# Designed miniproteins, single chains, continued (5), part 91

Each design is a single chain, and the fold is of that chain. pLDDT is the mean over its residues in the fold that is shown.

## One batch from the design tools (miniprotein)

Design m19362
Fold by ESMFold2-Fast:
Structure m19362 (fold): chain A 88 residues (1-88)
Amino acid sequence: MLEKNKELIKEMEEKMKKIDNIEEKTKLIAEMIADVLHRIGGEFLLDQYRRRPTEVLREQIRIEIETFERLGYLDEARELRERLEEIE
């Protein structure tokens, strides 16, 4: 997964250089943060949701899934979605 993370970082750096729009740049930064946390963050968010099922945490997991999909982590996005459905 280190290789995949390096590829994503390079892709995001290239996108950052091409974006003049502050809103798009902010979204890309959020996606980069999600990528940095995705190996740990997804599991962590699911564990927190199991302990405290709040709408805020549910929404954070949804954003994580969408971010994985946008970054090309389709398998991880599917697994996270399936695990969320199992809890619900």
Scores: mean pLDDT 66

Design m19363
Fold by ESMFold2-Fast:
Structure m19363 (fold): chain A 56 residues (1-56)
Amino acid sequence: SENKEKYIDFLIENNPSITREDIEKAIEELKKELGEEEVEKRLEEFVLSLQGKYKS
């Protein structure tokens, strides 16, 4: 999903020691525990939060 890609890119840019594969694995584990719909909702809320924080 687009929200997943934006989330991964954000984490890598802010945490250079974390790999894309580590983040994708963590997301898949969360989907197993919380369900895909809940995880997608959280990713969307995170992306929207980032867009809303731009104020100079």
Scores: mean pLDDT 76

Design m19364
Fold by ESMFold2-Fast:
Structure m19364 (fold): chain A 67 residues (1-67)
Amino acid sequence: SVEDAIAEAIRRAAEAARASGAATARATAEVAGPPEKKVVYVVTATVTLHADGRAEVEVEVEERPAE
């Protein structure tokens, strides 16, 4: 689902930010759309980790043709 793809993109971006020490990172996840539309949803998440422990998250979803 798109919800699962959003969660996966956020998870990947957060892990990348923590692993690199860069404080901000971006990650992408894809999910197939309804079979009748033959589309893929591409989810991009940007996560920023602040020194005080708070996090900022931005999510973008794009619809792309699957064929």
Scores: mean pLDDT 78

Design m19365
Fold by ESMFold2-Fast:
Structure m19365 (fold): chain A 82 residues (1-82)
Amino acid sequence: VEEEVKKVRELGKVGKDEKVIKELIKKMLYDKSVEVRVAAAEALGKIGDKELTELPLKEAAYYDKSEEVREAAKKALEKIKK
């Protein structure tokens, strides 16, 4: 899981690439690991693409099973509103 979290964080450094953003959204919403979903939400916040990420981040912020994921998605939403 630590290796997968590291890969997700590296994807966040690539910047505004639509394929990368879509992969991060999928990992944030559907990955089995809480740590991977948190890392994906943080990466989406760093990329800052409001158009593609606002609705998926709201979904994670309000409906994810884990409080850690919900908080990470809420912080990402604040970053993209900048």
Scores: mean pLDDT 80

Design m19366
Fold by ESMFold2-Fast:
Structure m19366 (fold): chain A 72 residues (1-72)
Amino acid sequence: PTPEQLESFRERLEKISKEAAEAIKAGDEEKLKKAEEEAQRLAREFGELLGVRAEAEVDRETGEVTILLSPR
């Protein structure tokens, strides 16, 4: 991946994290689930780019997004 692609993924992760945090504070479970789905889609794109398996976790208290990478 290029540095520009990595920065784009980081910005998208921060945006999803902010949306998740706002949903948690508002008690909006539907919005939180949407943020979780977007995080998982982003992780799959990132994994395909790196040639590995990738999965996203969203902290339900803070909204923090973590990408977990697994070898094939």
Scores: mean pLDDT 80

Design m19367
Fold by ESMFold2-Fast:
Structure m19367 (fold): chain A 115 residues (1-115)
Amino acid sequence: MEAEKAKEAAERGAEAGTGLGAGEGVAKAGYYAGLGASEGGPKGAASGAGAATAGVGGYAGALVSGTDKGGAEEARLGGRAARGGGKNGGGKGGKEGYKGGKAAREGGEEAARRA
């Protein structure tokens, strides 16, 4: 059956999708971290970047653990923590960074599904 081929394609697609989504997330986090820094200082900048990174990390964790559900949970928790920090120093930076990280995770899942 095609199960082995589907699994290999999903893994490679997830890696490629994670890379592409990570680039988008980092770029967006950088933009809004800069905006957050101008309004909320370094905490806003760190929160935006952290949220994007947390999303990517969560997805990568799912691949290592073998469960997408676990990775999604880690990405959500990491994104929430980063967004909380952004609330203190510039909430928009944290929220947009979280969206970037979430998009990176979803991009990896989409790429795996299409592959």
Scores: mean pLDDT 46

Design m19368
Fold by ESMFold2-Fast:
Structure m19368 (fold): chain A 88 residues (1-88)
Amino acid sequence: MEKEMEEVTEALRQSIEAARQHAIAQVAEDVSSVDAALDKIDQVRDDGIDGARKYLNDKEYAERVSEEIERAADEAQAAVRAAAEALR
């Protein structure tokens, strides 16, 4: 059970990080894609939080993971915005 919850949590973290890296790469190619990249991170955030609450049977653990996903998504969006601004 503990290992399974760690695997789910790690998969959710990897999803946010992958979305961040992909978004930054897209913005580097075309800065006009910023809004689409931010929308994609919002979708991954919502899907991640829903997944955590649905598949993690421990309510307190699910809430903590949801907060971590929300924070990671906020940081990813900030990084995407900063990358776009640096490209001018």
Scores: mean pLDDT 77

Design m19369
Fold by ESMFold2-Fast:
Structure m19369 (fold): chain A 75 residues (1-75)
Amino acid sequence: MEKVLTITVSGAVGPAEARYIARQMEEAAADGVDRIVLDLSQATSVSPEAAAILRETAARLEARGVRVEIRGLRV
């Protein structure tokens, strides 16, 4: 059975929100999750710093064998 965490985000995402999300993603990876889905489709804004934090976190988790899917992140 695949262990999947889905994180759904709404509203404005700044660096503080991104750091909180990154921590939840890293805790899930430590708990043995196979895949993380980060759904930003309902976010009203994502700051450039927040986007960088989330992408860096996703890249680190992917390097450790966790699959990360980010939805709705636009540049």
Scores: mean pLDDT 83

Design m19370
Fold by ESMFold2-Fast:
Structure m19370 (fold): chain A 56 residues (1-56)
Amino acid sequence: TLLGEKFTLEFVSENIDGKNIVKVVQKGGPDSKDRILFEMEVDKLMKPATVEEELE
C-alpha cells in the first residue's frame, strides 16, 4: 500500500419492517472513504443462515 491505508470490512445487519438486510461495508480512513460493497436480503438469499426460523 502506498500510504499504508487500512481497510476494515464490516458486516452490518439491519431489520426493516420484518426484512433482514445484510450489508458489507468497507471502512476507510481519512485518506479513504467508506463504501458499500454488497447489499443482500437475508430472507430471500441467505434463509438457511438464519437459525431463528427453525422453531418447530
Scores: mean pLDDT 58

Design m19371
Fold by ESMFold2-Fast:
Structure m19371 (fold): chain A 97 residues (1-97)
Amino acid sequence: SEEDKFRELVQEIVDLLDRDGSGVISAEEMREFLRALGFEPSDEAVQRLVDSIDTDGSGVISLEELEEYLKKLAKEYNVPAVSVAESLLDLAKTVFG
């Protein structure tokens, strides 16, 4: 199903960014991803990004939180959620795959 495909893509993104194998994305792993993309984010900018995705206040990004965030972006930009996930996965594979 489309939902199964979306979840599989998001899981691959988490697996690529999750450098320590914790099953979640930390602020440090997000910083590493942004740096790999050529950005030099401040610690405050990284924390704000993580906080915007981390809806339960755990300090880390779970698979479910990343799914909800990408669905929100897809709705905001009027594109399919699968397309957003595919684009992010391609980007992650370019720097970490």
Scores: mean pLDDT 82

Design m19372
Fold by ESMFold2-Fast:
Structure m19372 (fold): chain A 109 residues (1-109)
Amino acid sequence: RREEALEAARRAAGAASYFLNLFEQAIKNPDFSKEKLAESAREMAEALERLAEIVPGATDIRKQAEEIRKVYDEILAAEKVSVELAQRGKEVAQKALDTIARLIRELEA
């Protein structure tokens, strides 16, 4: 279970880092691929949802998965991703990364 939780947490951290990198690029480039942003949001939400299943006591992870799902839905509904939406996505992903980093430290202790 501990090894499974660590693997899931590292997977979630990787997905969140990739998401942050893409959304940083979207803030600088309004023509950045909406499809790539949507895919990174979906992958991050799925990784966080998996982590929340393995560590049900990490209620913050489940909440952050819900927030990333909302970002994903907004991207799909939008004609293009606005700078405001990209900034909000970045903020949510950064909070998720901070939560995941704390969880990894707790699991390694």
Scores: mean pLDDT 84

Design m19373
Fold by ESMFold2-Fast:
Structure m19373 (fold): chain A 90 residues (1-90)
Amino acid sequence: LKEEFERLKAEGDRLIEKLNQYVEDLKAGKPVDFKELVELIQEANRVIDRLRELAKQMTPEEREEAVEYARRLVDAITELTKAYVDYQKS
């Protein structure tokens, strides 16, 4: 369980890094492939879903950590979505 949670965090960290890179690219006016953007968001959501499944087997303290981590992924997706909307309207 703990090993699986650590693996999901490692995967999530890579996804957050990619999401943040896309935000910076959009802010810099660089072209971004919408399909790649969607695929990245889908991968992040799969990590969130897996964290939710793991949380069912966790202690309350571990669950709080999982919820906080999932929030970071959600925040990264939200920032990317906002940057993309702003990019299209600017």
Scores: mean pLDDT 83

Design m19374
Fold by ESMFold2-Fast:
Structure m19374 (fold): chain A 113 residues (1-113)
Amino acid sequence: HMITVEEALDLARQAIGYARSGDKEKARELVKKVEEALKQYPDNADLYTELGRAYYELGEVEKAEEYFQKAIELDPNNADAYYVLGRLYYEKKGDMEKAEEYFNKARELIDKE
């Protein structure tokens, strides 16, 4: 059997850490393993969010955006996905208006929890 959802999430978080420390090769290796696990768990919004964060830290903006959008599609109440998408638009695309819209949506979702 392939890895569990919990193991896949842990690997994605490790990939984020490696990408942040500059170990891009190790980060990509772990991302690939998580993408393989995603084929078994295609509707897990948290996996898409963490994969998006890993690609964001790797500087792969388009892939990060795709994964964050998929996470929101699967779970429209995922405040974390809205926050990281806001950061992507602000920091990587310079689109302050869209960033503010996403940040406001994330705050709205947190305030209702």
Scores: mean pLDDT 86

Design m19375
Fold by ESMFold2-Fast:
Structure m19375 (fold): chain A 66 residues (1-66)
Amino acid sequence: TKTVLLPDGSATTTGSVSPEDGKLAAEAAGANAAALGRSTGSGVNSRGVRGKGELIGDTTLAETSK
């Protein structure tokens, strides 16, 4: 499942929105915010999380974001 971050700060699955995927997207967004606020030291965590997004989003999602 691919999760896309919306400008609203929400996370949603691309292609189809299943109940499990929708919950995972919302939960992942909340968990990421909490983890970054509590465990981040200098923003390295933010880059790490973004790295995972890039690996999943790849060029296709990045270009589609136009």
Scores: mean pLDDT 49

Design m19376
Fold by ESMFold2-Fast:
Structure m19376 (fold): chain A 58 residues (1-58)
Amino acid sequence: MDPLVEKATKYLLSRYSAEELAKLTLEEAREDLSKVLPEPVPEEQLREALAIAKKAQA
């Protein structure tokens, strides 16, 4: 797994409950991650991290 995807996924899983994560949009995830990660997460990696996090909580 890309290290950036792994960091983003771990953050999302620690930050959001299963219900919150199911409703979380890509734009909301991007905004939150921009506050905690020093580098911007590219859209493709962000989509992958969000998909992995949602699947892990499903």
Scores: mean pLDDT 77

Design m19377
Fold by ESMFold2-Fast:
Structure m19377 (fold): chain A 70 residues (1-70)
Amino acid sequence: SKLEKLKELLKKEEEEIKRLEEIIEELEKLAKENPEKKEEYEFKINVYKIAKGGSEYVAERIRERIKELE
């Protein structure tokens, strides 16, 4: 069903958000441990934060659509 497909897509987006959060946390740790590379890690953190925001936006739109179909 369409509802089942949306729930599968939501699960995929939630898994991606978790993956991005883990990457951001590791990069924040590396930035603290390697201050000479701080600017490089901060740039990467910002890129992953933008990607996470995009996935969070998509996940919320999927949740809204699921509510409309229930």
Scores: mean pLDDT 89

Design m19378
Fold by ESMFold2-Fast:
Structure m19378 (fold): chain A 83 residues (1-83)
Amino acid sequence: MQKKIEEAEKLTKKGIEYAENGDLEKAIELFEKAAKLYEEAKDYENAAKMYYALARVYEALGDEESAEEALKKAEELYEKAEE
C-alpha cells in the first residue's frame, strides 16, 4: 500500500512539472497513472485530486467533455473518501 502511494506521489510531481512546461499530453498520462495507483491503495482523497488535475489539463487542451467526466469522477471519489 505505502509503496503505491509513494510511486503515485512521484508521478504526480512529474505530471505537475510537465503541465507547467506545456507538455499536457504527458501530464495526462502521469496523472492517470497516479490516479490508478491511489485508487488501488484506496486513497480516494488523493485519487480525486488527480482527477481534478486531469480536468484542469483537459480544459487547457479545449477538451470540455473529458474535463467534465474527470470532474464527475473526482466528486464520486471524494464521496468514497468520506466513508
Scores: mean pLDDT 85

Design m19379
Fold by ESMFold2-Fast:
Structure m19379 (fold): chain A 55 residues (1-55)
Amino acid sequence: MSKEEILAEVEELLARETDPARRLLLRIALQEIKNAKSEEEAREIFELLMRELAR
């Protein structure tokens, strides 16, 4: 996934999320992905986010 595709996916997840704690995690992840220096770094942040949200 490109960095732009990852950002779009996280924005979509945030738009659909109602839980305050999960929304906070998604907002933090969005900021970290925006600051990512490479597509690989953005993908690693996304995978960590998805693992945290796996429940």
Scores: mean pLDDT 82

Design m19380
Fold by ESMFold2-Fast:
Structure m19380 (fold): chain A 71 residues (1-71)
Amino acid sequence: GKTLTTEQSKEVKALFKKVGIEHPHDVVAEYVLEQTGGDLVKTEAYLKANKAKLEELLKKDEVTKEDVTAF
């Protein structure tokens, strides 16, 4: 998988919180950045559009890359 920088991780987690997702997983954040090419505006729009599905994924105690691919 693609390694997030500390700064990218902080920015994505801040966007998750802004959308109302308090407990983002690094695997989910990595996947969203892969879908948006690292564009923060597109990332925020993606999170807003997919909030309900992301909340269902994050209800799992463990989220894997396979879980995110099935999303």
Scores: mean pLDDT 70

Design m19381
Fold by ESMFold2-Fast:
Structure m19381 (fold): chain A 85 residues (1-85)
Amino acid sequence: MEEAQRRRIRAGNRLRARLSKEKFDEVEKLLVEIQKRALEGMSKEEIIAFAKEHMEKLGLTPEERELVLEYVEAQYDIIEELKKK
Protein backbone atom coordinates (compact mmCIF):
# COMPACT_ATOMS: atom_id res chain seq x y z
CA MET A 1 0.00 0.00 0.00
CA GLU A 2 2.50 2.69 1.12
CA GLU A 3 4.97 1.87 -1.71
CA ALA A 4 2.17 2.02 -4.33
CA GLN A 5 1.07 5.41 -2.94
CA ARG A 6 4.67 6.71 -3.14
CA ARG A 7 4.98 5.44 -6.74
CA ARG A 8 1.73 7.24 -7.66
CA ILE A 9 2.91 10.52 -6.08
CA ARG A 10 6.32 10.33 -7.81
CA ALA A 11 4.79 9.49 -11.22
CA GLY A 12 2.20 12.27 -10.84
CA ASN A 13 4.90 14.82 -9.94
CA ARG A 14 7.05 13.74 -12.92
CA LEU A 15 4.06 14.09 -15.26
CA ARG A 16 3.19 17.56 -13.91
CA ALA A 17 6.82 18.64 -14.49
CA ARG A 18 7.04 17.17 -18.02
CA LEU A 19 3.58 17.77 -19.55
CA SER A 20 1.71 20.96 -20.41
CA LYS A 21 -1.35 21.72 -18.25
CA GLU A 22 -3.63 20.72 -21.14
CA LYS A 23 -1.93 17.32 -21.65
CA PHE A 24 -1.83 16.68 -17.89
CA ASP A 25 -5.58 17.37 -17.64
CA GLU A 26 -6.20 14.73 -20.34
CA VAL A 27 -4.01 12.25 -18.39
CA GLU A 28 -6.04 12.98 -15.21
CA LYS A 29 -9.27 12.23 -17.14
CA LEU A 30 -7.74 8.91 -18.23
CA LEU A 31 -6.73 8.15 -14.61
CA VAL A 32 -10.32 8.77 -13.43
CA GLU A 33 -11.59 6.32 -16.09
CA ILE A 34 -9.05 3.60 -15.18
CA GLN A 35 -9.83 4.02 -11.45
CA LYS A 36 -13.56 3.51 -12.15
CA ARG A 37 -12.90 0.46 -14.36
CA ALA A 38 -10.45 -1.07 -11.84
CA LEU A 39 -13.04 -0.66 -9.06
CA GLU A 40 -15.57 -2.42 -11.34
CA GLY A 41 -13.23 -5.43 -11.58
CA MET A 42 -11.30 -4.88 -14.82
CA SER A 43 -7.96 -6.75 -14.85
CA LYS A 44 -4.54 -5.03 -14.89
CA GLU A 45 -3.95 -6.24 -18.48
CA GLU A 46 -7.31 -4.79 -19.62
CA ILE A 47 -6.59 -1.48 -17.81
CA ILE A 48 -3.17 -1.19 -19.49
CA ALA A 49 -4.67 -2.00 -22.91
CA PHE A 50 -7.41 0.61 -22.36
CA ALA A 51 -4.82 3.22 -21.30
CA LYS A 52 -2.65 2.52 -24.38
CA GLU A 53 -5.63 2.89 -26.77
CA HIS A 54 -6.75 6.12 -25.06
CA MET A 55 -3.21 7.58 -25.15
CA GLU A 56 -2.95 7.03 -28.94
CA LYS A 57 -5.18 10.08 -29.55
CA LEU A 58 -3.42 12.37 -26.98
CA GLY A 59 -0.30 13.02 -29.12
CA LEU A 60 2.16 11.94 -26.40
CA THR A 61 5.86 11.22 -27.00
CA PRO A 62 7.21 7.72 -26.18
CA GLU A 63 8.73 9.08 -22.94
CA GLU A 64 5.43 10.71 -21.91
CA ARG A 65 3.57 7.44 -22.65
CA GLU A 66 5.97 5.50 -20.39
CA LEU A 67 5.35 8.00 -17.55
CA VAL A 68 1.57 7.74 -18.00
CA LEU A 69 1.77 3.92 -17.88
CA GLU A 70 3.79 4.12 -14.62
CA TYR A 71 1.11 6.44 -13.20
CA VAL A 72 -1.73 4.12 -14.32
CA GLU A 73 -0.03 0.99 -12.93
CA ALA A 74 0.59 2.68 -9.54
CA GLN A 75 -3.08 3.74 -9.35
CA TYR A 76 -4.22 0.19 -10.20
CA ASP A 77 -1.94 -1.27 -7.48
CA ILE A 78 -3.49 1.12 -4.90
CA ILE A 79 -7.02 0.03 -5.90
CA GLU A 80 -6.00 -3.66 -5.78
CA GLU A 81 -4.59 -3.25 -2.24
CA LEU A 82 -7.74 -1.40 -1.09
CA LYS A 83 -9.83 -4.40 -2.26
CA LYS A 84 -7.79 -6.80 -0.04
CA LYS A 85 -9.50 -5.51 3.15
Scores: mean pLDDT 79

Design m19383
Fold by ESMFold2-Fast:
Structure m19383 (fold): chain A 81 residues (1-81)
Amino acid sequence: EREEKAKAAIDAAISYHRQGLAEAQARMDELEANLKKAEELSKVDPETAQKLAEQYRKGLEEARRRMQLHEDGIAVLEELR
């Protein structure tokens, strides 16, 4: 049998990581949509489009890293259940 506190802590941690994963995925979707808009902007203002695309790509790398950390966290926590 597992102690109630240990189970509650694991369940809370999994919920937190699932929320963080959903937030990271939403951020990636937002940044990918913004990259498509920057590609359209490049036809009329290539300099501004390039600056925006660079910022969005950096944001995607950070969001992807955060997503991976949450996925790894969930996997470990589920093994502890």
Scores: mean pLDDT 84

Design m19384
Fold by ESMFold2-Fast:
Formats: C-alpha cells, structure tokens, sequence
Structure m19384 (fold): chain A 58 residues (1-58)
C-alpha cells in the first residue's frame, strides 16, 4: 500500500496541500485525472515536506 510519500502520510500531505487524502492517493497512483490546482497544491506540499526533512538531515 502506498500510504506514505517519502515517509510522510497521505493525511499530512493533504493537510498541507488543502486537499483530501483521497486526492493525494489519486495523484500518487496516476490513475485518476486531477485538476491543475489540485496537482500544483500536492506537488508544493511534497516539496515543502522534503525541504523540511533536508534541513534535519545531514
């Protein structure tokens, strides 16, 4: 099950992106068409989480 992205839960990504966890799952699976706004919000949330993680990793 793809319940996490880079160690972050779908719920964490959804909360940061302002979308539902189901929309994050659809984005990751690539099997459902999402609006450009939804895709942009999810991509931004993932990048922000990765950047925060990089600041904590050597």
Amino acid sequence: HMETVFGYTLEEIAARAGVTPEEVRAFLEGTKVLSPEQRAAIARAVRELIEERKKKLS
Scores: mean pLDDT 71

Design m19385
Fold by ESMFold2-Fast:
Parts: sequence; C-alpha cells; structure tokens
Structure m19385 (fold): chain A 120 residues (1-120)
Amino acid sequence: MKPLTENEKKLLEKIYEEADRVNALRAAGAPDTELAKEFARAYVYSLMLDYAREKGVDIELIEEKEEVLPDGTVRYTAVFYDKKTKKKITIEVEVRLEPDPADPDRLVATFKTTIKEEDI
C-alpha cells in the first residue's frame, strides 16, 4: 500500500468526519436531506482520493457547492486542481434517499456522478 500524501490524509480525515456527522445526525433524528448532504460530501471526497491515488498526483480542493433540489435530491459539486497536469477537475454528485419498497423502515441511497476535466 502506498503511503498517503498530506492532501490524501486530509481527504481521508474529511471522509471520517462525514461518517461521524451522519451518525450524530441519525442520533438527533435529522431529516433525510441532512443525511443526503453528508453522504454526497463523503462520496465526492472518496472520488477525489481515488483520482489522486490512481493517477499518482497531488490535488488541491479549490471550490465546494451544496444545493438541495425541490424533490429533496442533494447536489454536491467539488472543484479541485491537479498540480501535476495543471487540470481543473469537477466532480458533481446527486444523492437521493428514499424508503426501500421492500422495507420502508430502511433508506436506500441513489447516486448520480459526473466528472469533468478542464485545462486551466
């Protein structure tokens, strides 16, 4: 296993922080949209970490945007800079939590992901 870079360590720490927030929100009885926000953010950070590790590059998070759509879908957008290739990478994730039709006491998360690479 490759040793983690400082930026990879920060992303991994953010993923753990989001997991802790989801547990805290569930304990507090928070609405599904708040849970969806934390899942979207954690998933984006995991995709950023995978990108950095697969390409062996150092990345810098430059912009984050969170939006709740009228249907309760959470759209999370992260823009990061690949310092090696000088590319801007945009990851957009849409997350929706719905009751499982087979077990209404359980929530099912659906994800839609878009990744775009642009030269700066």
Scores: mean pLDDT 74

Design m19386
Fold by ESMFold2-Fast:
Structure m19386 (fold): chain A 90 residues (1-90)
Amino acid sequence: SHLEAALEALRKALEAVRNGDKDTALSYLQEALRHLQAAVDAGEVSVEEGLKMLGLILRAIGNLESGDYEGAIADVEQLIARVEELIARR
């Protein structure tokens, strides 16, 4: 599913942030954003929940761009938890 693809991308983004690899982390966050948009478009997740998750991805990207890696880690961990919960509730 699009949510499972987003989860895989987010897990790879988290690993990259923890390793200090900003460019790789940004690439995977952009991939997760594409999968989450596809999940909303496919009706796998509500528009309201999708907007909350998209906001968290944009915040994680902003934190990485500003050098706040701890903030980016927290944002990506929160995103992973939300996506895992959505997958579990189907």
Scores: mean pLDDT 87

Design m19387
Fold by ESMFold2-Fast:
Structure m19387 (fold): chain A 85 residues (1-85)
Amino acid sequence: LLKEAEKLLKEAEKAYAAGKYKEAAELGLKAIQLALKATDDKDLILRGIAYILAAIGERIEGKYEEAAKVAIEGAKEILEAIKAK
C-alpha cells in the first residue's frame, strides 16, 4: 500500500509538472486513499479526509490546478507522517 501510494504521488507530481492538472488531481487523491489504508492513526485519517474533501471541492469548481496542488500536498504530508513512525 505505501509503495503504491508513493508511486501514485510521483506520477501525480509528474502530471502536475506537465500541466496535466486533472490527471495530477486524480493521482494525488488515489495516493491519499491508499496511504490512509496503511494507517489506523485517527488524526492522520482525519487530515487525509480533509485533504480529499478540499481537493474534491476545488475539482467541483473546475479548479483543477488547485485540486492537484491540494491532493499532492495531502499525499506528501500523510505519507511522510506514516513513514516517520
Scores: mean pLDDT 82

Design m19388
Fold by ESMFold2-Fast:
Structure m19388 (fold): chain A 80 residues (1-80)
Amino acid sequence: SLVDRLKAVLEDESLSREELLLRLTRVVSELLEAIRAGEADPDEVIERLEAWLAQETDPRARALLEGIIQHLRAEKERLA
């Protein structure tokens, strides 16, 4: 669900850079909170995002996905 929301934000070409960053920040914050609350498995989320990254050809989307994956991995390490 949250990964699908993240896809919708990244694929919305109508968003300005400012709007993209605001919506992206909100979805990533919700995802991090879900992981902290035990409502989302960080390994499952990371796996889904890495599978998406492997299929992604847009350089901007790839860079944003790589950043999100790194942030989620850092959060997983903090919880360990």
Scores: mean pLDDT 80

Design m19389
Fold by ESMFold2-Fast:
Structure m19389 (fold): chain A 70 residues (1-70)
Amino acid sequence: HMERDKRAQVKALKNAIELLKKAKEMGLPKEVQDRLIRAARQLIDVARKSTDPEVQKAAEELEKAIKELE
């Protein structure tokens, strides 16, 4: 039960990284990119409340991806 929730959260964080990279690569409008970044930051805030090391690591990678795109 708990393990499946953790795996889903890690996948969501990794999918957010891929989505942000794709949006930048495709040259989506700045407003669309800003909305995606805002959604990604909300995922990071939720993930930071987790005690799971894999979830925390994925959240740190997403944070790094946001900083590199900004």
Scores: mean pLDDT 78

Design m19390
Fold by ESMFold2-Fast:
Structure m19390 (fold): chain A 81 residues (1-81)
Amino acid sequence: SMSPEELQLEIDKALATMQVQVIALYEKKTGDREKGREEAVALARKLIAAGLPAEVLLHAADVLEEKGYDEAAALLREAAA
């Protein structure tokens, strides 16, 4: 069974995934790729400022990169190093 600490990591990963998905869906709805990229970078900075564990930051970076938000993903990878 998962420990409470492992469960918290999964919750934080799920929340980060949801936030990235919402940004990507709004970009698809509006067609505003630049706004989507700006919001992805703002999310990355927010996750770093929250002091989340490296594992959560790296997970969020993978999801951002999958959606084409390479700058935001790079910020999280640098912060996790």
Scores: mean pLDDT 90

Design m19391
Fold by ESMFold2-Fast:
Structure m19391 (fold): chain A 71 residues (1-71)
Amino acid sequence: SEIEELEKKAEELSKEALRYYLEGKYEQAADLVRKSHELLAEALRLKGDEEKAEEMIKKGEQNAKQILSLK
């Protein structure tokens, strides 16, 4: 399903983000964290949960900001 494809891609981007984070590539890690949360938000919208989708976007932005603060 489209939902399963979005969730799977989000998981893959999350794992790639962790790899960049461990390498000290914080800009790349932050970008992938944001993209991962955007895909999860789309999956939530397809499930009809707009409120959770908005919270997911905010969480992604917050996590990306935290990563970028590490230098």
Scores: mean pLDDT 88

Design m19392
Fold by ESMFold2-Fast:
Structure m19392 (fold): chain A 63 residues (1-63)
Amino acid sequence: MGTTPEEQLEDAEKLGVLGVIYAEQGRLEEARRAFEEAIRLAEQAGDLETAKKIREAMEKYGV
């Protein structure tokens, strides 16, 4: 995990992508965990727009 908001945002983006990959593979539990951690990091970084986009991805994939 990064120490700066920028690093936390990069980690959030990576976990968001990982969540999509797991969801596309039908690994819904792992996808949910990845998306939840991504949202947490985006919120800690103060980037509510990125957190919203990740939540939209969760809704799109049904997790």
Scores: mean pLDDT 82

Design m19393
Fold by ESMFold2-Fast:
Structure m19393 (fold): chain A 60 residues (1-60)
Amino acid sequence: MTEDEFKEYEEILEELKKLEEAGEVKSPKYIELLRKLAKKKAEWDDLPLEDVLKALEEVL
């Protein structure tokens, strides 16, 4: 993952955390952002999508 990709990752993760603080953890917006982040991170780090989703659940 490049520095630019890491910055994008952190920006999306911050948005997801804001949605969690607002109680929007099951909203369509949250689900779309979570899937988008997981897919991008799986591509950036060459990891299985399932492993990325599990790691994101531990961080969020």
Scores: mean pLDDT 75

Design m19394
Fold by ESMFold2-Fast:
Structure m19394 (fold): chain A 60 residues (1-60)
Amino acid sequence: SLREQARKYIEQAKRLIEEGKLDEAVEYLNQAAALATEAGDRSLLEQVGEVARLIEEAKK
């Protein structure tokens, strides 16, 4: 489902942040945002926003 794929991409983005691969994390997060939007899932979009904040913090 769109929701399951969005969740997987969010988790992959989180792993990439931990690995310092911020550009790749952004790519996965953008895919997750697109899927969450198509699914109409506001909770997933909020999670995407939270992870986007983590990426910005990691950029220092």
Scores: mean pLDDT 86

Design m19395
Fold by ESMFold2-Fast:
Structure m19395 (fold): chain A 57 residues (1-57)
Amino acid sequence: MDIEKFRELVLNIPEVREALKDKEITGAEEAGKAVLEAAKKLNVPEEVIKELEEAIK
């Protein structure tokens, strides 16, 4: 997982950031999965979802 790239992507998607604000997430892999699920649920553009998936790998 590219932590720096992942952090940058999350900061550029305020809707995902807000959706996870009240959720206590431990571990980078768990955070990555939670962000992907939130992005898909919020209908974030497919290109951004693809970048998130690449950052999590």
Scores: mean pLDDT 67

Design m19396
Fold by ESMFold2-Fast:
Structure m19396 (fold): chain A 66 residues (1-66)
Amino acid sequence: PSSAAAGRAAEAAARAAGADDDRATLKGVMWSTLVGSGASPEEAGRAAARVGGVPAEVVKDAVLAA
């Protein structure tokens, strides 16, 4: 996916899984920035997992489906 699509998918998935607005927005920004910088989905998922609150697998699966 594009960096923008990855960010939107990650934010939406985090919200759907029960993350608060701040965590969902931060995960979206991290995925968008890392994918835009050439990081793999696995690398972006590991970095975003440091924010916590939602299983990284759920967010990564949603990004890969977008």
Scores: mean pLDDT 76

Design m19397
Fold by ESMFold2-Fast:
Structure m19397 (fold): chain A 80 residues (1-80)
Amino acid sequence: SLEELARRVLERIEAFAEEILKDTKNPEFQKKIRELVEEGRAELEKLVAEGADPLTILMHAIALEGELFYLYLKEKKKEE
């Protein structure tokens, strides 16, 4: 189901975000990561409600993971 697919990709995104939060020290950055995850959750829930195809859900999940990774790398360089 679309709901199960969205749940699985959200669990993956949330697990990735938790590792980022564990490995960073800046509270403002941590807040931004949490806000991005919540925005991504809302967007994926909207896509499920609209009956989006599975590829659309996966592409949005990949894009969010890519943004989280980019922000993480940028933040780690500031901590060096």
Scores: mean pLDDT 86

